# Designs tried in a protein design run: designed miniproteins, single chains. Part 34

Each design is a single chain, and the fold is of that chain. pLDDT is the mean over its residues in the fold that is shown.

## One batch from the design tools (miniprotein)

Design m1162
Fold by ESMFold2-Fast:
Structure m1162 (fold): chain A 78 residues (1-78)
Amino acid sequence: SSEKKKLLEEASGLLFSLAAQSGSKELADAGQEAVKNVDNVEETKKLMEKFIELARKAGLDEERAREAAELLIKAAEL
């Protein structure tokens, strides 16, 4: 759906922006894997929990990481 596409584009943009800011390959890989598996809600939630934990550990903006996670999970649920 168009809503799913918009959420996915916004979420992936935020996830990759955060990964780029950190320089963390682990964050980049987690974000990419979550976007690739977006049709699996359970896996998306699990990967987003991992992404938020890694972002927090890297000293990134936790609110932005949670926002990206929420958008991707909403896309996964559509």
Scores: mean pLDDT 84

Design m1163
Fold by ESMFold2-Fast:
Structure m1163 (fold): chain A 100 residues (1-100)
Amino acid sequence: HMELADKMIKKGAEALIETAKQAEADSSLTPDQLLDRLKATATKITSEVMDENATAGSGAGIYLISAVNRVADLIDKNKSLSTSQQAALAKEVIKEELER
């Protein structure tokens, strides 16, 4: 029961971390484009896991979307940082929110 949602959250966390890592390596990205990519990844994974199991996937999706919203708030507070630095910060926030 709970273990399925945890596996879905882990899948989403890995996808979000990979998205942030790719953004960190891409010097052409703006902060808005970084956030759009993270939102797109969270939406895609939420859709995939809800198709697998609507109840567990919905629960996992809430955590994934919440993590992206916290990244958005942190980016807004750190506008002086480069997009690469904001992407690195996003990775740490995603780990803190979604690990466990």
Scores: mean pLDDT 81

Design m1164
Fold by ESMFold2-Fast:
Structure m1164 (fold): chain A 61 residues (1-61)
Amino acid sequence: SKEELLEEAKKEMEKENLPKDVQEAVLKVIESAAEVEEDEQQLRNYAEQLIKYVVEEVKKL
């Protein structure tokens, strides 16, 4: 379900020690994507790629 996908995304971001404000911003982006993307697998791939990108960017700071 989309709710399970959001919980999984949150846990992955917590595991990577992302700041809380960054986690909330990423979750909002995924929720917005979920409103227009009906394919759960495509949404999952998008979420995974977005989290990877954000983790890499935060680690550069």
Scores: mean pLDDT 81

Design m1165
Fold by ESMFold2-Fast:
Structure m1165 (fold): chain A 101 residues (1-101)
Amino acid sequence: DELEKKKREAFEVLKKKSGEELLKALDAGYEAATRVGEETREGVIILVGGKLRLIGMELDGASGEELAKETVETIVRIGLATGGEKGALAGLDGAIEEAKK
């Protein structure tokens, strides 16, 4: 319930952001998730792969909503890999804070 609410909040903030701002949101989400949990090999792989996927999607003409949705899902995957549900929530909060700068 809480995770689904936070995903919706993150999507609403991120859907108005550029591809470069979404990459910054991914970095902020990773930092926040690992601060609550641990840096893991899996978390790093998801972060790097997620950045490459977003760049590829943008080059292929994906909409801002499609890019934002993928960003939210990637942050959740990073969070779960680093600190479980608490990691996912922290990652989404970090991305929202970065996007509001």
Scores: mean pLDDT 89

Design m1166
Fold by ESMFold2-Fast:
Structure m1166 (fold): chain A 84 residues (1-84)
Amino acid sequence: HMEEEIQKAVEEARKIGDEAVKRAVELTKKYSPEKALREAGEFLDKKMAEIAKKVSPEAAQAITRVGAEALGRIADEVEKVAKS
């Protein structure tokens, strides 16, 4: 059960991360890199916190790692769009 919980939480967190990256790219194109980083980061933080409240501490740790990876991806993708 714990393994299944962690797997489901990680999969949900990865989907949120992908959505945050996509949002950051669109916000960069439409507004600015600064606005994209702020709004996509806020979205990611809020959604990750919502999942973390509903899972075990072990799953919450896994979600934290996925969130950190997603933040890095947001920064990288925003930079790529901004320089093009």
Scores: mean pLDDT 83

Design m1167
Fold by ESMFold2-Fast:
Structure m1167 (fold): chain A 94 residues (1-94)
Amino acid sequence: MKEIEEMSELELRLAALEYYLMKKMKEEGKKELDEKEKKAAEYLRKAREALEEGKEEEAEEYIKKAEKTLGISEKELEELIEETLKKLKEEAAK
């Protein structure tokens, strides 16, 4: 994984949304994503591809579409980013 200090705001938002989907599946005991979650995951995949190509505006658009699809508020996103950062730090400390 990319070092936390090197992650952009868009990369942190993307990681937080990916963590949200994973956490939701685990907490609800789901083996499969529902239709909204699948659509959001597709947008997050496109956002990742766009970031890898240096297309920041396109990546931001897909991230916003994923946030809207999942119904995530600004406050909820901030909390998810904090949780994701803690998880990344724990992984780095192993």
Scores: mean pLDDT 75

Design m1168
Fold by ESMFold2-Fast:
Structure m1168 (fold): chain A 93 residues (1-93)
Amino acid sequence: DDDIRQGIADILNAIGKKAMEEGDYEGAKRLYEKAVEVTDGRNPEALLGLGEAYYKLGKKDEAIRYFQRALEVAQEQGNEELVERAQKLLDEI
């Protein structure tokens, strides 16, 4: 059920964001990786969060790959806010 998977991803994304704010980039990475896994890579918020965690860990190439995937998924879903966020992150990296 996509609604259940989306709900789990939303919780994981919220905890991952808190981990990022606290400077726990490895913890944030694990949480966002689980959110990506649960949603089969279809959650652009989780993909953006995972990219940001990789960037903070100094893994720029991985960050770029996840931001590009987030952009593609957000475009497919018509989520203009997340398209703009992904484009901005790619421009800043």
Scores: mean pLDDT 90

Design m1169
Fold by ESMFold2-Fast:
Structure m1169 (fold): chain A 63 residues (1-63)
Amino acid sequence: GPAVTVEDLLRIARYLAEHGKTAEDVTDEELAKMSGVPLEVVRRLRAEGRLPVVDQIAAELRK
């Protein structure tokens, strides 16, 4: 699948922060659709255990 970019991480984190959600609260399909990040990238982040890092970025943006 496509490489994960920093822009992809920031788009997902921004969506989560703006809506007061965590990656666990939403499906991969919802995250992809709402953030504009490709579904395969979202699935890869979850499979690699990288979504908790995105949640931390979202928490920082929520300040």
Scores: mean pLDDT 83

Design m1170
Fold by ESMFold2-Fast:
Structure m1170 (fold): chain A 75 residues (1-75)
Amino acid sequence: MERDRELLRRKAEEEALKARDEYGSGVGWATGFDEEGRLVGRVVVRADEDGTLTTLFEESTDRPVSRIETQGTGV
């Protein structure tokens, strides 16, 4: 679903920007799960030193997102 994909992308972007602020550049990702705990989607975004965001990976299923896990790391 477009809305759930946008939410995952936004969360991945937020984590990438946090990692950029701490490390100079970063990667953030968001993983979505349905109410049964099954993987629904994942988005990985890179933030460069100038704040440019690049989507490195995006995958989604047709299931609604019930829970999101996020993580960021410097690169």
Scores: mean pLDDT 80

Design m1171
Fold by ESMFold2-Fast:
Structure m1171 (fold): chain A 78 residues (1-78)
Amino acid sequence: GTPQKTTLFLTVEGEVRPGEVLTLTDETGEVSQATIGEDGKADVTFKKSGLTVEVTVEDGRIRGTSKSDPSLTVLVSR
């Protein structure tokens, strides 16, 4: 069978702080941007794949979780 994508790898650019604009690039080169809220959270949508990822920022670190596909693991790197 065709391999199913089970993990999404995202590369992050920009300052990882509340109030800043975060730029995220997926493995296909699709770029999405979101402003980090005062709670340290942002929703990022990749239109080509239809995936929505919640990113959480704490102590200069970033985590991602899929909101659109709960079976998908999200890994974020700088």
Scores: mean pLDDT 75

Design m1172
Fold by ESMFold2-Fast:
Structure m1172 (fold): chain A 77 residues (1-77)
Amino acid sequence: SMEKAKKVAEIVGRIIRAIGALLDGDREEAVKDLEEALEMAEKEKDISSLRVVKRLAEQAGDEELAKKAEEVIKKLE
């Protein structure tokens, strides 16, 4: 639906901000953006975005966030 597509676009927008923060070396800002993306993706059951969040959390060095994303993925599968 269009409503679902809009919510997915918001999740993708947060992921893009996280990537931008990582490129700037701002891991703290990247983690905040990824936490917001994770909460939205969990609510929308968007497994594809959750997998992206997990990978980016690993790249940011946030093991706790990466583990949280993995646990949400396993719960939804």
Scores: mean pLDDT 87

Design m1173
Fold by ESMFold2-Fast:
Structure m1173 (fold): chain A 80 residues (1-80)
Amino acid sequence: VESQTVPELLEQLSSLINSILSQKNPSEDEINKLISLLEEFASRNPSLKSYLEEQISKLKKALEEKNYDEIKEILEKLKS
């Protein structure tokens, strides 16, 4: 279901993604905040849920592994 809230959430996601990508080693708190926003976005957009859940799972795994290169690759795909 389309909503004005979705564009606002996308702007927050875009801003946070750009912030994380501009850092050499972003904090776990910033990445966890991004994951929370992505989970919220997925819950509001059933048509994108499968795609977003896959990206969220990859982000959580990469964060557990401290694999910032993988995190950045995932974020670049989310920007597209």
Scores: mean pLDDT 77

Design m1174
Fold by ESMFold2-Fast:
Structure m1174 (fold): chain A 78 residues (1-78)
Amino acid sequence: MSPELEEVEEEMNRRLQEIIQKYLDGELSREEVEERIDELVREYAERVYEVSGFRFSDEQLENLKNMMLQQVDDAEAA
């Protein structure tokens, strides 16, 4: 249902912002950020599958990871 998907997306975004903030605060290395984003992408994909039945392709998962890493890079550059 769309309400469950919206909740999953909001949770994912909150967790991404937490990772970004910890990185900017010097609490996480770049390698640790990449590991946490890998975990977040896996958890997001599993949750989307559970609530919608949609399964991401390997290419879609890589694109999602790259999008999240770009947000980290954009925040660091600001």
Scores: mean pLDDT 82

Design m1175
Fold by ESMFold2-Fast:
Structure m1175 (fold): chain A 90 residues (1-90)
Amino acid sequence: SSSQVQQIRNLIRQGRDYINQGNIEGGIRTVQQIADVLRQMGYTDESDQINQSVQRAQEYLDQGNHDQARRFVGGAISRAQSVVVQVQRQ
């Protein structure tokens, strides 16, 4: 729905803001919420791929590798943005 697309757009902005502020944990939580909304919209494969990126980001964060954790969160946000652009054209 249009409402769910707007929700994902807002979550993408929030996730980018958290990462820019160095709040990687906030970024991870926001990306998990994006994955949940995408699954509700029927984008199961994209949701699963985003959740895999979240798991990898959490593993790196637990190891103290903040740069790699940030990279995986950023990749997940970019993937979500591509899905939103595609949905808006349909």
Scores: mean pLDDT 88

Design m1176
Fold by ESMFold2-Fast:
Structure m1176 (fold): chain A 55 residues (1-55)
Amino acid sequence: SAAAAEIRRENALAVMREALARGSDDATLQRFLDVADKYLGPDTREELEALIAAA
């Protein structure tokens, strides 16, 4: 459902924010981007990349 997709997107953004707050390494962030692109799509990947760029 659209609601389930939105929850998955919000969870991915929350996980990325937490990873950035913890100072996770570039390899960990890149792996998360690849997984998010594969399962959530390119729009969610772009939002996650924007969080990395803003950090």
Scores: mean pLDDT 84

Design m1177
Fold by ESMFold2-Fast:
Structure m1177 (fold): chain A 60 residues (1-60)
Amino acid sequence: EEEKKKAKEDAYNGAVAIAEGLGAAAGAQMGRRESELAKKEGDEATAEGLYEGAKAAEQM
């Protein structure tokens, strides 16, 4: 459980950091793409974190 929570938080922060570097729209698109890849690999916690981070990036 703690490992899943940490994975989500790390992925969320990563997606936001990418958006801060590349710009909100570009960062959000990249975050969503990485989320889809993580989901296909079975990393649901990372996928959810990346998706939530991408949504936050879009609102920046």
Scores: mean pLDDT 74

Design m1178
Fold by ESMFold2-Fast:
Structure m1178 (fold): chain A 92 residues (1-92)
Amino acid sequence: MEEELELKERYQYALFLIDKAYETLVKKSKDPELQAEIKRLFDELKKAVEEAYQRGELEKIDRVIDLVYEAMKAKTPEEQLELLRKALEAAR
């Protein structure tokens, strides 16, 4: 019971953080090609996190949370994209 609740809560938090990161990163970029790449990465990341949740892989969801949080703190769009790509690989 506790493990199932923790997994669901981490998944919900990951989705919340992903949405917050997307809003933050899109506002920082004025390049439409970069905005399109950010959107694609976030769409792929949400799907990968959902699949990790369905597999019960809590550790992968936690790693995504850490990397997305670091992406929100990153000062450049290039650093943000690198961290988002690492989050996507961590979710797979």
Scores: mean pLDDT 79

Design m1179
Fold by ESMFold2-Fast:
Structure m1179 (fold): chain A 64 residues (1-64)
Amino acid sequence: SMLEELKKRAEELKERIEKLFSPDDAEDFKRQLDYALKQLEQGRLTEEQVQGLLDTIENIINRR
């Protein structure tokens, strides 16, 4: 499902975040990812909105 694909992508981003950022910054990004997925599961965000957030975070990571 798209939800499982987005969860997998978020876990892959968390691994990259832990390697590239300070512990405090890494925690902030992980909280944003967890919050977005929780809101998606509750129907409060769309799959497109969560995908957009993941794309934004991945772009920030790729600029390091």
Scores: mean pLDDT 84

Design m1180
Fold by ESMFold2-Fast:
Structure m1180 (fold): chain A 97 residues (1-97)
Amino acid sequence: SVADIEAAGQELIALVRELARRNNVPAAVEQRAVAIIEGSTAGIIGLLEAGEISEAEAKEQLRLVVDFVVALLRAAGVPEAELEEFRRRAYEIIDRL
């Protein structure tokens, strides 16, 4: 549902903030990652409400958003082990939708 996707977006934002702060990521990079999740989640909800995508397609779009955020954080110097754990936890959130 839309509410479940909103909740998933907020959980993903919390994970990004936790990971970024633990790994001393610059605040500007953390804010960019959060803005990407917020904007993408809002866009996915809009498409779902318009009937333009299915719930399965919405989940796939959220996984792509996670992968893009992982690439951004990797470029900011977050270690691969931390990125793998973040992706695992993020995908678990999405899989519960």
Scores: mean pLDDT 89

Design m1181
Fold by ESMFold2-Fast:
Structure m1181 (fold): chain A 86 residues (1-86)
Amino acid sequence: MAAVQEQIAAANAAIAAVRAGLAAPNPSEADLQAQIATMHAVQVTLSQVYAQLSAQPAPDVALMQQVNDAATEATRLQVALQRRLA
């Protein structure tokens, strides 16, 4: 459980950092590509966390919802970053 909560906290911290970076008026293409890679890594980690939670004998629905919310936000930020590269 502690490891799962740490992974969710790390994912939320990465999401917050990318959101702050996206507020910059003129980020470089390298910065945008790095942030896209970070959001992809976050989505992979959250997918693994969701699989771990759903495999438990009594799945924590509240934690699974937190993972889904974070994954949705990471996907939204990745789309926004990709749109800025286009």
Scores: mean pLDDT 83

Design m1182
Fold by ESMFold2-Fast:
Structure m1182 (fold): chain A 90 residues (1-90)
Amino acid sequence: LTPEQEAEILVALARMQVEVAKRILETSDSPEDLEEAIELAEEAARLAREALRLAEESGAPESVIEEAREVLREAEELKKEGEEKLKEVK
């Protein structure tokens, strides 16, 4: 795989984890489920950061770089939302 393709795969994996975490946050208020959603959001952010690094270092198209940045932003926002909900539920 090219670094560009690797970045695209990492973005796709991060998006899947964001989608699962978002669904957990929408359907559950249990501390255990919220902690799982936070962990998924953290892992998604990690994958998105790696994708961004690979895209930038390899000179991937701006569209790939922008998609990686978008997924990273979504993952970070989701983590913050999960942490806020967890504090309310305790």
Scores: mean pLDDT 85

Design m1183
Fold by ESMFold2-Fast:
Structure m1183 (fold): chain A 86 residues (1-86)
Amino acid sequence: SKLEERIEKLPLSPEDKERLRELLSKLSDEQAEILLEALEAVPDEQKSAFLEGLLQLSIEELSKILEEAKGEDPLGKAIILSKALL
């Protein structure tokens, strides 16, 4: 699938890719797309830390942040999600 191809292209460990797959499975298709666009826009050296931060959030908290990021470009999505991890 296109989703799996995008995950495989990310410079993440196999373990982090599996954690990302599990996280995405708990989200709607629209939420998963927002999260992937944000993660893809984050600098490669920061992607692992960004994912770890998102994994510390509850699904309810993550869903609210993803809704706030809706309609932003990929970089704008990354900025909104990153601010929520401070």
Scores: mean pLDDT 86

Design m1184
Fold by ESMFold2-Fast:
Structure m1184 (fold): chain A 98 residues (1-98)
Amino acid sequence: SEGVEHLRRAAELLEEARRALEEGDVERAIELLREAAREILAAGDAGALSAAQATGLALRAVAVIIGLEKGLMSREEAIAEVEALLEAVRRALAAAEA
């Protein structure tokens, strides 16, 4: 239950990050991605994700943050990666609720 709530919050934060990127608000997207990474790790700690899954997804979120901050990732590339993260979190949420 607690892990499911962390996954639900992670999905909401990733959806908000995607919208922020579409609006050109990169600073807001970075903050939302940091919060999503924290929620993903918390879901792992609560047993809704394996440690490997939680670490992998959180590292992917951090890679988007670094790419955006360093100008190594375009807005379009960041949106695509956030959408892929959102799909992965939604799959994990569906599995945890089954």
Scores: mean pLDDT 89

Design m1185
Fold by ESMFold2-Fast:
Structure m1185 (fold): chain A 66 residues (1-66)
Amino acid sequence: MLTPEQQAINQISQKFQDAMDDVRAGRMTPEQGLQVVLDWVRKNFPELEDLAERMVRQVRRTLEAR
């Protein structure tokens, strides 16, 4: 069974994957996807904002690399 922290990290990772899938499918821009995930984390797991911002930075770098 996952700890609350591991469960939160797993959910955040899933939200990033969903956003990346939508970006790759042309349904949203990278900026829109990252904004949605960040807002979701701020609402549901405010204590993990710093982690989410680090993940946004990594994902943004990946999406900007052609």
Scores: mean pLDDT 76

Design m1186
Fold by ESMFold2-Fast:
Structure m1186 (fold): chain A 66 residues (1-66)
Amino acid sequence: SREERGRRLFRRIAEEAARRGDDELAAKAYQMSTLPAEEAEKAFLALPADVGARALAIAGELQSRE
């Protein structure tokens, strides 16, 4: 489902962020991967702009490699 795809994407962002040593983004993305879709979206939109930009960059890289 699209909700499962979203949760998987947040988990992959968390794993990639942790691999890069971005512990802040890794922790936040992992938390979002465990939330219901609506709460995950609100949490994502509430991220500091720089953290959100890093998350989007990783998401773009991960999606473009499909």
Scores: mean pLDDT 79

Design m1187
Fold by ESMFold2-Fast:
Structure m1187 (fold): chain A 73 residues (1-73)
Amino acid sequence: MKELEELRKELEELVEETEERMKNGDIPGAVGLILRLIGELIDVELSNDPNKEEKKKIIEEAIKRMLEIMKTN
């Protein structure tokens, strides 16, 4: 559980940072954060992590939220 809780906290911070970057007009910075998470999602998918499915859901939900922030501006 601790690893999943830390991951959720990290991703909440990245979602908030994406929103701040978009508000400040730093679109390349916001895109960079999304690309970073897509890379992490691929790494998790290819891993043998016992929490793989839960980590994928958490990362996918964060990416979805970040994309929605970008689409709204």
Scores: mean pLDDT 82

Design m1188
Fold by ESMFold2-Fast:
Structure m1188 (fold): chain A 86 residues (1-86)
Amino acid sequence: PEPPALSDAEARALLAGLRRELAEFLAWLREQRARGAPPEELRALVDAALAFLDRVIALFRRHRPALVPEMEALKAEFEAEAARIV
C-alpha cells in the first residue's frame, strides 16, 4: 500500500498552522470590513477557506481520524466567527 500522505507530526503541525492562519484571516476580515470592503467579496474568500478546510478534513479522515473532531470544531468556530463579520 502507498504510505500515508500525512504523518502524525505533519498532521498536528498542519492543525496548529491552520489555527494560526484562520485567526489571522479573521483579523484581516475585520480590518477589511472596517475599511468598507464589499461583503460579497469577503464572503467569497470565506467560502473558499471553508472549502479548503473540508478538503483537509477529508484528508484527516483517511490518514489521521483521531484529529477529525478538532478539525471540525476549528471549521465550525471559524464559520461562526466569519458569519459575524460578513
Scores: mean pLDDT 84

Design m1189
Fold by ESMFold2-Fast:
Structure m1189 (fold): chain A 116 residues (1-116)
Amino acid sequence: MEEELKRLIEKADELIKQARQALQNGDIRTAIKLYEEAFRTLQRAARLLEEKYKKEPSKEIAQELADVYLQAAVVADRLSTLYASLGDDEKAAEYRAQSNEYSDKALELREEVKKM
């Protein structure tokens, strides 16, 4: 699990770097594909951390999970902005909703950690 989690987080970081490079080169389509793959990778990492936290509730696991949620929120926010720039208002709204959901989950988890 730990090794797989580390690989997923590293993969997401690399995909985000590649997406930013694609945007700098004006390749919006490639950037969207890379951010969507990064988002799916972060969702998988979040699910593994959620299962780990459910079995072994700890401040350390909660902090790692909150960090992954925030990273997913940032990627979803980027996707929302990119889809809006292409006139795809439906997908822009969908990713905006997902960004808000992951941001809320991260904040809720951080507040729970303070009560531990």
Scores: mean pLDDT 89

Design m1190
Fold by ESMFold2-Fast:
Structure m1190 (fold): chain A 96 residues (1-96)
Amino acid sequence: SHMDEAIREELVQALIEAAGVELSEETKELVRQLVDAVLAGDEESAMELAKQLVRSLAKENGLTLSEEEVERAAEALVGNLRRRAEALRRELLAAL
């Protein structure tokens, strides 16, 4: 739906801004792919992409994370994106 496009753009922009640093084009592409997988309900792809994004962000911030920390952060990220997408759908519906 057209509303899903608006939600996608808002979530992508929010993640890029939340990083607090300029992201590489490769990391920005991971953000876009992660948001798309979350919105499609593809849990397996969303988790894989979230782990890749967490690793990229950690590297860009000079952090070393264990595999357990990466998995925990990825689970939190996917869960937060799902909740934010639902909240944005509700907000956009109320604005129509």
Scores: mean pLDDT 80

Design m1191
Fold by ESMFold2-Fast:
Structure m1191 (fold): chain A 99 residues (1-99)
Amino acid sequence: SSAIKKFRELIRKKDFSVILEAAKELGLVEELGLEGKSSNNLDPLLVATLLLIAAIAEHLKTTDKEELLKEYLKLAPQADEEYLEKLVELFIKTLELLS
């Protein structure tokens, strides 16, 4: 997907502005601890999780929330499912803004 390629390029450049806008539109800024974050500085673990979601989406050729959650949980069964669901929603919304 061209949107996934754009997403990965933005993260590589440390341009998190679109991710922050997606979080704002979803009302997830507080839940994800993004209050006061600049467009060039995000939690490395949150960024790593989003990159793994992007890798799964590219591998499966899908942006379906349930498929992404299922595959991620196969790789990381100990992950917080509620928190992961919010990150998958954030990823999908970011791709919509990049389309």
Scores: mean pLDDT 83

Design m1192
Fold by ESMFold2-Fast:
Structure m1192 (fold): chain A 76 residues (1-76)
Amino acid sequence: MDITITSLDGRKIVIRSEEEAKGWIEAVEDIIRRGKDGKLFIKDLEGNWVEITDPEAKAKVENILKAAEEIKKHIS
């Protein structure tokens, strides 16, 4: 499987296998989460969770989370 996604820094990433897909999903879930109130959080370089308040950053994170959910459906 070849799936191309855009990372938070705008770089294109190609996922070529189910193993790569699982690794990418685990990485996304380690650095991005959604709170119960719909707030989005990202892990900083020190491992702290910080709220994403910028609308453009929120849109990018929403797209990444949506891509992760679609890939999960494909590999499960």
Scores: mean pLDDT 74

Design m1193
Fold by ESMFold2-Fast:
Structure m1193 (fold): chain A 80 residues (1-80)
Amino acid sequence: MAEEQARILAKDALKAPEEAVTRFLDGLKALAESLGNSEAVDAIDRALEAWKRVKEGVPGAEKELVDALARLIEALEKAL
């Protein structure tokens, strides 16, 4: 389920170097744009914004990151 995968990804992202997470999402966005998948691009932008809020220490941002990653996984599954 996308929610379970999103929880695992969020946990791994919090342990990863900040730059690596941002670079990975930027790479996925470039791929989604090249495929013309606007839904995936939107989902990636939401994930990047949620990640930024997590790094800023915004209360509840970790839950927002999980939600954004779940939407991203769903958008990518529809494309692939």
Scores: mean pLDDT 76

Design m1194
Fold by ESMFold2-Fast:
Structure m1194 (fold): chain A 62 residues (1-62)
Amino acid sequence: MTYTNEEVMSIVGGKLSQAEANFVLQQINAGTGYDPSKIKAVVTNEVDRNKLEDAFKKLEAV
């Protein structure tokens, strides 16, 4: 299933920037989903990781 930037931002309640939503969108559309190792390698800030983790969980649970 392919998601749009607007759908990702809507699902996470607007807590992500457009760039962060695009990152989540790329991972989901590539079929990788949430991977803690990939997230930690790209996003070193814990707050940003928590936002991305929430986004992946909401997209995968829907």
Scores: mean pLDDT 67

Design m1195
Fold by ESMFold2-Fast:
Structure m1195 (fold): chain A 103 residues (1-103)
Amino acid sequence: SELEELVKANPEAKITTDEGTQVSVQHWYALLQEYEKENVQGLGLAIAYEELAKYLESQGRLDLALKYYQKALEIKKKANAPQEEIEKIEKRVAELQEKLASE
């Protein structure tokens, strides 16, 4: 996995949450692996996808960032997350789609 390779290259890289907390990319990747292994669906998995997408975006991997934001969006819609949260990630998805179409 390209995500796995990017995480293993710099596992201690910090991603800043919306609340201003810095958390390592390895922490989010470990949670993602656990959630997928246990077939856990829900907002926790969506958050892990969103935080990893932020890391991928910071690495210039807009293609992968878009895929993980879309996965987070699908889960948030299915879980009836607040409309504000859904609109925020839809805006990010649209911005990335536009950037990729212009490159």
Scores: mean pLDDT 81

